# Designed miniproteins, single chains, continued (4), part 30

Each design is a single chain, and the fold is of that chain. pLDDT is the mean over its residues in the fold that is shown.

## One batch from the design tools (miniprotein)

Design m13080
Fold by ESMFold2-Fast:
Structure m13080 (fold): chain A 83 residues (1-83)
Amino acid sequence: MKILEELSPEQREAYEKGMEKLKEVNKQAVERLKEIDKDKSLTPEEVAREIARVLQEIGDTLDEIFKEMAEILKKEGKEVKIS
């Protein structure tokens, strides 16, 4: 079960949008990894570099999501509450 702290409607919407972005990035990452595996002409060094790039894209997406949520919290000037 997903445990979410009780967020404002704006914060929850941002979280849901972030999860949708993660799904798309993950889908692209899987396809990218398949292409890397499929390309037998790549050197081991190039394979490692491509994998690192895919992981970096996932990390960048997570960072963007967290920054967006933090910006909403900052703009609203309020703390997360539990009901």
Scores: mean pLDDT 72

Design m13081
Fold by ESMFold2-Fast:
Structure m13081 (fold): chain A 61 residues (1-61)
Amino acid sequence: SAARRAAIGEKLARETAAAVALLTAQGDEELLRQALERAIALARQVGDDSILPALREALAA
């Protein structure tokens, strides 16, 4: 269902934001770039564009 997919997308966005923050704190730019690429691919697979603003905000912080 669309509601279930949206809930999974929100959970994935939160977990991805936490992982990005951790990698940013470590100063590993290459690993951070790889994590972002995977997150974008997963967002496309889920078909939930609502995850993208959360990912962009996490990267800006």
Scores: mean pLDDT 66

Design m13082
Fold by ESMFold2-Fast:
Structure m13082 (fold): chain A 76 residues (1-76)
Amino acid sequence: SALEFILKVAKALAKAAKELGQEVGSLDKLLAELTDEKAEEIAKKIKKELEELEKRYSELSPEEQRAVEIIKKEIE
């Protein structure tokens, strides 16, 4: 489902932020307020952004490349 996809993305972002030494605030409240319709729209936008980042992987900073790898592995 779109909500499950967003939850995976949230976990991936938290993992990437931790790996890069960044603090992550609580996402629980934001996730609880998402409707299925809003979740599907957000999931579609996230997928497009990830595809664009993957296409430009060689142009990304080392930190951005690491974040993309973490996110990709968590979502797949």
Scores: mean pLDDT 70

Design m13083
Fold by ESMFold2-Fast:
Structure m13083 (fold): chain A 78 residues (1-78)
Amino acid sequence: SALYRGLLLAQAAIWFKAKGGKDPAKFRELHARLEELSEEEIEEARKAMKEYAEKHLTEEEKKELEEYIERAEREKEE
C-alpha cells in the first residue's frame, strides 16, 4: 500500500539523517506529505534513495540502510 511504502521511505530518510548523511530535499518534502503520496511518487523517491546510497554510502552503510528498512517493515505489523 502507499502508506506502507511511504513509511519505509520515511524511516530510510530518518536513517540517513541519523548517520550524518544528507536528507535530500525531495525526501524531506515527500516525508512531510507522506499520507498524500501517490504510488508513483513513492516509487520515484525510493529510486532516488537507492541512487543516493550507491553514490554516497559504503557497502557497510548500504547494508545498515537495508536492515533499517526491514525493521520498518516489521514495525508495520504493530
Scores: mean pLDDT 59

Design m13084
Fold by ESMFold2-Fast:
Parts: sequence; C-alpha cells; structure tokens
Structure m13084 (fold): chain A 71 residues (1-71)
Amino acid sequence: MKPVKITIKDKVGFLDVVELEIDGKKYKANIIGQLGPNVYAVMEVDTGRIYEVKILSVTDKGVYEGEVLKE
C-alpha cells in the first residue's frame, strides 16, 4: 500500500481542507467522510478523485501519516 501524509490546513463548513502527499507529490483535498476506524474518504479538489486512506499515526498537530487503501 502507498504511504500518505495528511496535513490539516483549514475547515470550510463541514469539510476539512487538507494537503495530501503521495509519492512526493502534494494535492489539495477535502475529507468528505469516515468509512471506518481511522479510515477516511479524501477527495482531491482539482480532479474529484477519491482516495480511501487509513491513518496509522499522528506526527504533529494536524499532521497524520497513513496508507492509501484505494485510489
């Protein structure tokens, strides 16, 4: 599974605005829902592509490391 880093940047209404880092590339995304314990659906803002990500650890305030379950 691919490593992912998620950084919380802001909140717009009910959506968390995040920076998603996969394979050294950074994407602007929204957390659109929780699918299970530590599993979230994250939608890339520019493409509408949805990633399913599992959070494995919290490294700093608003900074999470995890793995991509589905792209």
Scores: mean pLDDT 78

Design m13085
Fold by ESMFold2-Fast:
Structure m13085 (fold): chain A 80 residues (1-80)
Amino acid sequence: KGLEYLREGNYEKAIEEFKKELEENPENAEAWLYLGIAYMRLGDYDKALEYFEKAIKLDPENEMAHLVLGVTKTVKKNLE
């Protein structure tokens, strides 16, 4: 499961598993959220932001998605 790989710090395998989940269910907001978190952990902030925005579009009330979107924007800006 993607979440297990994410917890173990295996972000590459987490991404593979979440992408498989999203091929079966592209409206799974939680899978988009975790995919974004995995990319953020790998330092790919642009993809992380894209996937967090997809999660928010599917589930606008997801507080975690809004939080990680804001944090990722701040981290990316500080690296400029």
Scores: mean pLDDT 82

Design m13086
Fold by ESMFold2-Fast:
Structure m13086 (fold): chain A 62 residues (1-62)
Amino acid sequence: PSEEELEREIDEALVYMMISLIKKYAPKEHAEKAVAEVEELLKKGDYKGALEVAMKAIREDE
């Protein structure tokens, strides 16, 4: 596989890990919105954007 394919698989795995962390540690309101945005970006194939949204949600948990 190409480096691009490997990076996509890694980014996808990281996104799913971050979703789990958001659901566990972020407030319900933030978790619901962040997960919805991440899932929408994943449908578009924007794994980097999805990861960025997930990380931001965790950081803004106060």
Scores: mean pLDDT 73

Design m13087
Fold by ESMFold2-Fast:
Structure m13087 (fold): chain A 68 residues (1-68)
Amino acid sequence: SQMEQDLERAIRQLERQGREALRRGDRKTAEQQVQNLENISRIAGERGIPDTEERARRVAEELQKQLE
């Protein structure tokens, strides 16, 4: 669906931005990308798109671990 494609594109963009922020030591931007990914996971779950929900959650977890 178009929504699934849009969410998948958003996940890829947020992952790239989060990883770039981490490389620069920009914790605030990386934390914002984690929150954005968690929001996408919630939306995907509410819409019944489990693969997208799981992918967004995994990327958020990976970025969050780098912030610890």
Scores: mean pLDDT 89

Design m13088
Fold by ESMFold2-Fast:
Structure m13088 (fold): chain A 86 residues (1-86)
Amino acid sequence: MSREELEAETLVALAIMQVAVAKRILENKPLSQETIDEIKRLIEIAEKNVKEARALLPGLSPEVRAQVERDIEYIEKEIEEIKKKL
């Protein structure tokens, strides 16, 4: 695995974790303003990690690129679902 492939896979794994934590916090309703702010912060960090991973796509092997692209699509869909509930 190249350094760029490891970096891209790490970035999407971090974003998946951030989205999972945001979803876990969202289970607790009603939501306080502090809780909403925490969810928004987690989503912002996840979006930043996705953007950085996307920038690495041209340097990845076709197989790793396809996997990272699928992970990005999953993360973006989850972020949209969370935003709809805020």
Scores: mean pLDDT 87

Design m13089
Fold by ESMFold2-Fast:
Structure m13089 (fold): chain A 64 residues (1-64)
Amino acid sequence: MEKKEELIRKAKEYTQKAMEAVANGDYEKAAEYFRKASELYKEAGDETKANQYKNLADFYKKRA
């Protein structure tokens, strides 16, 4: 099982990529990156952030 610190670090990297995609108007990529961040936070045990980024992924997927 991956260490929580590594999962959180990867999740933060994906949230940064997602925000960059949003800034560029690439909502499909933003949704993909937010979904990946959500899965990583869920694995790390951070259900609040997992739900937050899942909702953001769903939001941008509808706008892609």
Scores: mean pLDDT 84

Design m13090
Fold by ESMFold2-Fast:
Structure m13090 (fold): chain A 85 residues (1-85)
Amino acid sequence: SKEVKDKIIEFLEKLKEKVKDKSEEAAEKLNALIETLKNTDVLSKEGIESMIKGIEDEIKKEKDEVTKKALEEVKKFLEEQLKSL
């Protein structure tokens, strides 16, 4: 859904603004997610589920606390969007 994709992009852009002065890594990882979504024609339910799984794997490897917390917030938001589909 275009509406769901646009909501996720807006959430990521707002989160990036909150973390950019605290962690360059967090800002860069959030920007990568934003760019991936902007280059995705249609975001399916399976696409969101795949994104959640990718973020979970990234969280497990993450050493920067700001980046880890930002990714955890992204995961929670994506799970909430899935429940609304």
Scores: mean pLDDT 85

Design m13091
Fold by ESMFold2-Fast:
Structure m13091 (fold): chain A 86 residues (1-86)
Amino acid sequence: MTVVLTLRNLSPAQREAELARARELAARGYDVEVREDGDTLTIRIGNASIEFVIAEQLRAIGLELDGAEVTIRVEGDTLEIEVRFR
């Protein structure tokens, strides 16, 4: 399964944290692609396990509880998570 995480309105600290996380996932053997486009950061993770997919959904719910706007969609074998920070 593929996970696509689209992050908007990141603070500099949040952007650094997400980029560090992407590097850690790549170091752990995930197929990670990162695209930066203005204030939008897109992280694509290929070959995600079911456990990773569940963990990402729980992480997104946590961000929503912390006040972010979160949208979760499933399209075929792709989990799409959009997060807009306040």
Scores: mean pLDDT 85

Design m13092
Fold by ESMFold2-Fast:
Structure m13092 (fold): chain A 88 residues (1-88)
Amino acid sequence: DPARELLEQLLLEAIDRAFDGASKEEIKEWLIKQGLSEEDAEFWAEHAMALAEGKALEWLKKYTTEELNELGRRMYEQAKERVARELA
């Protein structure tokens, strides 16, 4: 699934950037350039920063499974649109 692979790659790259010392704002800006909405880019930039700072469990406690599923669904749709554009 190219859209799922793209989404997974974007999330892993955001995490790598956070571990490499990138700020939340830099990661958010990069994700927006990759085609994510500002809201979704902010959410995933916060996730990457929380992982790099060792605060992943504290961050996850702020969200329900339903909220995380809805965010993942929106990102997957954005990734599908990007894959479709690159294949056109």
Scores: mean pLDDT 74

Design m13093
Fold by ESMFold2-Fast:
Structure m13093 (fold): chain A 73 residues (1-73)
Amino acid sequence: SMEEKLLKEYAELARALAEAGAADPSFDPRLTRHLRGMVEHESDRRVGEIMLGAYEENGEATRALVERALAAL
């Protein structure tokens, strides 16, 4: 389904963000730790739901954070 695909894509984005945060020593270490814990312990569906919620609550701030983290890769 489209919802399952969307949640999976957001979960993959969260994993990429956690990896990027680990590679960039200037990235927020508290946020990186939280993202890593989330992708390690939560289901892919739940991770996707959390990320989607973050984009819907504040899309601009979430996009800026993602762009910064991915640029560190």
Scores: mean pLDDT 69

Design m13094
Fold by ESMFold2-Fast:
Structure m13094 (fold): chain A 87 residues (1-87)
Amino acid sequence: MDQFKADAQRAAEEGVKAARELISKAKEYLKNGDYQKAIDYAIKALFVASVAEAMASLAGNQELVDEARKLRDEALKIIKEAEEKMK
């Protein structure tokens, strides 16, 4: 096994986990009417998930790529919903 691919997979797994936690926090703020914090955490989740997608791709792990893409989509939906509620 190439150490680079092993490191990329580990980074992708950790990134997916971190993105899930950030999305959970963003949803909590959204539910509580704290739209600015919801956007802030969702943007952080989007960034982390995007890095995780890149790392998963480098590792050749399609399941992690798909999970990271799903998390990016969830983060974008939270941003859009929070922005709509701030109008």
Scores: mean pLDDT 88

Design m13095
Fold by ESMFold2-Fast:
Structure m13095 (fold): chain A 74 residues (1-74)
Amino acid sequence: MIEKLVKELRDLGMPDEIISEAVAIVEMAKSGASDEEIEEQIKLLEERALKLGVSEEKVKKAVKLVKEAIEEIK
């Protein structure tokens, strides 16, 4: 699960810091974090990726991958 997400984000060209943050969000979901807490962390991930120069298209794809990983563990 986590290894697949890391590979897909890396293939998409995400910076290592964004990949690490995405993994942390999935681990938070596994630990029972609320949907509200997860949504807030995803928003922060999006803002940080955009500030690092990642395109909006790639950010949307990365968010989709994170959300899919979270749904798979529920």
Scores: mean pLDDT 83

Design m13096
Fold by ESMFold2-Fast:
Structure m13096 (fold): chain A 86 residues (1-86)
Amino acid sequence: EEVGKNLLKAAKTLLDEAKRHVDMAERGEGVEEHAQKALAYIKGARKVADLLIKTGNPEFKKAGEEIKKEADELETRLRQIVEDAR
C-alpha cells in the first residue's frame, strides 16, 4: 500500500533527524536546544509508527514496532545526556 510506504519513509526521516539532534546534544552542542528538537522528532516518529501498526499489514506492523523501539532507545539515551549536563 502506497500510504504505508509513505508513512515508513516519514517515520525513518523523523528518526534520523532525532538521531542527529541526540548526537549533537551528546557532543555538548546546545544541549537543551538539541534535546528539545530530538524529543519533538521522537514523538513524531512514534505517532507515525502507530499509524504503520494500524495499517493491518504485517510488514508495516513490524516496521512500526521497530521504529517505536528505536524511539524509546533514543529517548532513554537523551534523558541520560540531559541529566549528565545538569
Scores: mean pLDDT 85

Design m13097
Fold by ESMFold2-Fast:
Structure m13097 (fold): chain A 92 residues (1-92)
Amino acid sequence: GREKVEEARRALEEGDFEKAIEYAREALKSEDPEIQKEAIEILTRVALEGDKEAIERALEVLKEALKSEDKEVVLLAIGAIITAIGSLLDLE
């Protein structure tokens, strides 16, 4: 869980959105809601900073977060999805 969040943040700092999304997807499989929230934060940053392909992939992973048993995780995922859709609309 935690190590995957740290790897995802390093990938973001390097501009490697594909690895950031992959590590965030693994972090979302954690049973710890705090780790799930950190993964959603990383995906939200991909939605704000990434290209079209990265944003579309982040959206796919964020949809998986909607299945969380934690209500706050689900609400954060909804907010991140709205952000990603807004970013895609701003691109064209």
Scores: mean pLDDT 84

Design m13098
Fold by ESMFold2-Fast:
Structure m13098 (fold): chain A 60 residues (1-60)
Amino acid sequence: MLERTLVMKNLTAAIGAALKVIGEIPEAQVKVEGNTVTIIAPDTEEARKLIEELEKELGA
């Protein structure tokens, strides 16, 4: 299992990240708390790539 906690710019960004994860990896679990999103997903290439993409968006 992959487990990552991402601190997003704001609540809207956190919700967007959660929706993107659910859309790309339906079996993933996501938890949104304020501007923080916690992702629990299978340790797959798709999950790793998506999490990496979301981490890059944190700098925007």
Scores: mean pLDDT 78

Design m13099
Fold by ESMFold2-Fast:
Structure m13099 (fold): chain A 55 residues (1-55)
Amino acid sequence: KSEILQEAQEVVAKLVKQGRVSEALKLMKKVQEALDAGDLEKAREIVEEGKKKIE
C-alpha cells in the first residue's frame, strides 16, 4: 500500500512540474479511491497509466 502511494506521489509531482495540475489531482483521487476500496490492483493500474503519460 505505502509503495503504491509513494509511486503515485512521484507521478503527481512530475505532472505538476509539467503544468498538468488537473491531471495530477485526478490521478491522486483515483488512486486514493481504489485504495479505500481495497483494490490494490486497480490502484497499481492507475499509477502505471500515469507513468505512461509522463514518459
Scores: mean pLDDT 80

Design m13100
Fold by ESMFold2-Fast:
Structure m13100 (fold): chain A 74 residues (1-74)
Amino acid sequence: SLVEEAKKLAERGIRYVKEGRELIKQGKITEGIGFVLRGIGDGYQALLLAKEAQKRGEDASEAIELAREAMEAK
């Protein structure tokens, strides 16, 4: 389903952001920024999928929250 794909993509985005932030802390700034940007991109795509799922009548609330977490890059 679209909501399942959105959740998986958002979770991947969250992992990329966390990895990128760890790399930045280690002084690997360029590599770390690259991972953070990948994670934000995954979050944005997950949000689009989650909104489409919601439009089709699926409960996408969790997927939307996960996508937002990835995009916030915290």
Scores: mean pLDDT 88

Design m13101
Fold by ESMFold2-Fast:
Structure m13101 (fold): chain A 61 residues (1-61)
Amino acid sequence: MEEEERLIREVARFVADKVAAGQEVTPEDIAKEFGISLETAQRLARRAAESGEVVREVNAR
């Protein structure tokens, strides 16, 4: 759905902005920022990383 693809791009941008500012981003931060569940935040962060956006900070454990 277009809504999920848009949300993935917004999550990727949010993470990129935080990383550029020298901040760590967790799935909890994404969940709070976008008003979504932790499970959804983890799934979207993983999808953003898999799509070729370099989102290492979010996908690193």
Scores: mean pLDDT 69

Design m13102
Fold by ESMFold2-Fast:
Structure m13102 (fold): chain A 95 residues (1-95)
Amino acid sequence: VATGTGLAVTASTADSLTVSAAGLGAGATTATAVAFGADGRQAGYGTGAAGADGSGTATVTGLGPAGDYLVVVTGVNAAGGAVGATAPRRFTAAA
């Protein structure tokens, strides 16, 4: 199991986070982001394109203003299999 090392927020609104990830694994075509609220439940979900360099971006929606979320990004290949994932990182939505 490969884990990506780069996960950053590139944009934030009151109800969304746009995240950038690197090291999503060889053959990733899609980046899938899941955000968990402070209660440990899924608060948001988003998908985006992954590049051949193992980078990807996704926008997670359905978040609350100024909320703290734990975000994980998974690289998914053309066959629908997971090829890599970031370590979970905490991010705060805009107020």
Scores: mean pLDDT 75

Design m13104
Fold by ESMFold2-Fast:
Structure m13104 (fold): chain A 63 residues (1-63)
Amino acid sequence: RKEEIEKLKEEIEKLEKELKELIEYLRKNPDLPLEELLRVIGEILRLIGEIFELELKIEKLEE
């Protein structure tokens, strides 16, 4: 249980770092072409979804 939770937390940390880098990329590049902007937003949404799924797994393991 604790080992599984720690593994999931480490995975979340990795995804959060990737998410932060993409958000910083958008912040530093306000003049992105629409196609590139949509691609980056899609990647951000994918990472948020993965983090959410892992958080749900942790919640279930802490029961």
Scores: mean pLDDT 81

Design m13105
Fold by ESMFold2-Fast:
Structure m13105 (fold): chain A 62 residues (1-62)
Amino acid sequence: DEEIKELVTAAKEGDEEKAEDLAKKLAKGKDDTAIDNIALGATLAKMGNEEEALKHLEKALK
């Protein structure tokens, strides 16, 4: 998903406002488990763990 890649890129670049906006957009209408996975994915991307970030975000969003 293009939105997942954009979130990962923003988080890695330290663009906190853009990453948070994209995470909120992706979390809209999702359950608590999906929201937690989006937050974890964004955190992992911020830490430079792109591979694990993508796995968690894809599981949350399909």
Scores: mean pLDDT 77

Design m13106
Fold by ESMFold2-Fast:
Structure m13106 (fold): chain A 60 residues (1-60)
Amino acid sequence: SVLEKTELLRARIEAQPADLREAVARELLPGLRDFESLSLEELRELYDRATARVRARNAP
C-alpha cells in the first residue's frame, strides 16, 4: 500500500546520518515518479541504489 511504502521511506531516510538525509532524498526523487505502481521490494531497491550513489560521491 502507499502508506506502507511511505513509512518505509521515512524510516530509512531517518536512519541516515543527518548530513546525508537531504542528499539521499534528492537522489531518490526521480525514481519515485511511478511511486504508486512500485512494489515494496522495488522501493527498497530504489532507496538502496540512491544511498549507494550518494555515498560513492562523498567517499574518498
Scores: mean pLDDT 76

Design m13107
Fold by ESMFold2-Fast:
Structure m13107 (fold): chain A 79 residues (1-79)
Amino acid sequence: MKEKALKALNLAADALYRQGRYDLAHEVFERGLKLIDEGKYKEALEFALEAVRQLPDSPFTEAARKEIEKLLEEVKKEE
């Protein structure tokens, strides 16, 4: 599950960087990696998704949001 959480953080950070939200992208990575290090993969995914949901709607942010939602659903099924 670590790889799915890392993928979600990368998707969120990329979407945030593309929207010029550099500070939030750094915060997402910092806090998200800490959650992953603590074994809190579901929480890391939820945090990544919440960060992307703050962005204005665009095809890119919608695609990132949907992929993160899919990854979170997969993690929840493995609990």
Scores: mean pLDDT 81

Design m13109
Fold by ESMFold2-Fast:
Structure m13109 (fold): chain A 63 residues (1-63)
Amino acid sequence: SEAAARLLQERAGLSPEQARAAVDGVATLLAEGWSEDQIVQLLQRDLGLSEEEAREVVRLVEA
């Protein structure tokens, strides 16, 4: 979603293109049956997001 991409740009320092790719990646993981907690841990590890920021990204992608 556009809101998730903007959060990733502002909080993780991603470019617009990188943020869209990250949103698409999260959507793919959700479609493959990954849990919210697994995706949150991955976003924290790979992008340096807080748990709250990572959970918000997942929720915005699910909406």
Scores: mean pLDDT 86

Design m13110
Fold by ESMFold2-Fast:
Structure m13110 (fold): chain A 73 residues (1-73)
Amino acid sequence: SAMEKKKIKEMVEKITEAVDVAAAADPAEASEIAALAHKGLQDKEKRMELLEEALERGEARVAAIKAAEAAAA
């Protein structure tokens, strides 16, 4: 549906932003999140599950990095 396509696009944009932030501090985790999102886009059966996992993992990593940056400042 159009709503699902919009949701997928918004999730991919958020995952991309999270990967970009994570790449500087944790390139291994950023790579795993990007690979998970890529797998989700290729897997019709698990697409939403894998994209949601990638998003949650990405947002959690960004939150941890930002908390560490704030503590170091």
Scores: mean pLDDT 83

Design m13111
Fold by ESMFold2-Fast:
Structure m13111 (fold): chain A 68 residues (1-68)
Amino acid sequence: SLAALEAEAAAVRAQLAALGAEQRQLIADYNAGKISEAEYEARLAALEQQRGAVAGRLAALEAEIAAL
């Protein structure tokens, strides 16, 4: 149903917002000298991969909603 797709899209947007907050915290921790450059690069790459996958799911859901 449209309502189910919209609810899933809202949940996926919330996941993206949470990953964005994690990325901001990671940048803050790196700038504060709490983590090494190598740890920062590895964790940033992992977050970017996760965000890409979640953004892809959102795009697919938005396309399904737009087709209705």
Scores: mean pLDDT 89

Design m13112
Fold by ESMFold2-Fast:
Structure m13112 (fold): chain A 75 residues (1-75)
Amino acid sequence: IEELEKLIEEIRKLLEEAKKLNAPKELIFEIEELLGLAEIVLGISKITKEPPPESVIERLKEQLEELKAKLEELK
């Protein structure tokens, strides 16, 4: 689950950067939604004591990269 914890940390950093840049509320909300989803996946993994599926991790990474690209367009 170390990869998921690292993803959550990266999403949190992106959220702080978006707030610092006064990004549109819609983008901030999308980042917060991704963070919430990642935290739910981590919570389920901790309860079941099983690592999250690789497909879920890959999907979260793809969504994070898309949101990073949207934020870069604001710079």
Scores: mean pLDDT 81

Design m13113
Fold by ESMFold2-Fast:
Structure m13113 (fold): chain A 66 residues (1-66)
Amino acid sequence: SMEKEKLVEEAEKLYEEAKKAIENGDVDSAIKLAGQAMLLLNKAGELEEGRKRWEEIAKMIREKLE
């Protein structure tokens, strides 16, 4: 549905903002943005995709804090 497509698109935008926050050293903002993206993906029925993207963000944060 168009509603599902819009949720996925907005989640992708938030996910990209989360990656930019990590690049800028703003881990707290990255966690909040990635969490919002995961909630939108869950609403779209894309639960596994949300989990995979969260794990990618978590890995990037760990590498940044290494």
Scores: mean pLDDT 84

Design m13114
Fold by ESMFold2-Fast:
Structure m13114 (fold): chain A 65 residues (1-65)
Amino acid sequence: VTKEVAFAILIVAYGFEKGVGLTVKFTEEKIVVTSKENSPEAREALEEARREGERLGLKVETFLS
């Protein structure tokens, strides 16, 4: 399992546990994580995605709808 796949599995699972729908998209330069809702839970989930990405050495950008 590559670190990108491990990241996607972890972050999608984390969002699901928090009740937040996260979309993860891989591009050649970065991983994009998007939340469809702007809630404290969504912001926390996106911050966790950014933090975990940093830990794994991945470039992650987050967006709120």
Scores: mean pLDDT 78

Design m13115
Fold by ESMFold2-Fast:
Structure m13115 (fold): chain A 56 residues (1-56)
Amino acid sequence: SKELKEELLRAIGEVLAAIGDVFQAELDGDEEALREAEERLREARRRLEEVERELG
């Protein structure tokens, strides 16, 4: 459906943003920020997988 495709694009955007946060934390050498960013990435990937499953 169109709604699920819009959710897919949003989920992809969240994953890309989290990847950027991981790279930024690595550049800054901030281990706490890196751990936070990795957690966001894990959550974003899980959400993406849920939307992809709904699409078939």
Scores: mean pLDDT 84

Design m13116
Fold by ESMFold2-Fast:
Structure m13116 (fold): chain A 67 residues (1-67)
Amino acid sequence: SAEDYFKKGQELEKEGNYEDAKKYYEKALALDPSAQLYRNLGRVYAKLGNDEKALEYFEKAIALERA
């Protein structure tokens, strides 16, 4: 389920496994998009050094929260 993928992503992120955290957050996002998931992906992309993707996801989170 989306919540199971999200929890796994959070666990991996806490361990510093940003590549695997990204994969699980993307799986969660595909099932149930949310502003929180966009923010989590933005943060993870920033940690991986992909600032352009990080900004893109943060903008998606803001757009969803404003709607």
Scores: mean pLDDT 87

Design m13117
Fold by ESMFold2-Fast:
Structure m13117 (fold): chain A 71 residues (1-71)
Amino acid sequence: MDELIEETKKLTKEAVEWLKKKGLEEAAKAAELAGQALIAKLKGDDEKAEELYKKAVELGEKVREEVLAAE
């Protein structure tokens, strides 16, 4: 379990850094929240996981709007 949590943290950090370097700040925030939601779920904190996942989905909508505005 702990190994999976650490791997999830590593992958989330790499994804966030990559998105930030691309200038996709909202996408980076969404990726971070999604990773945190998964970690919370793995730790058994279902309420926290659901809250973080909903925030990630909301940011995903803003990311879509940002990408469309960039055209």
Scores: mean pLDDT 79

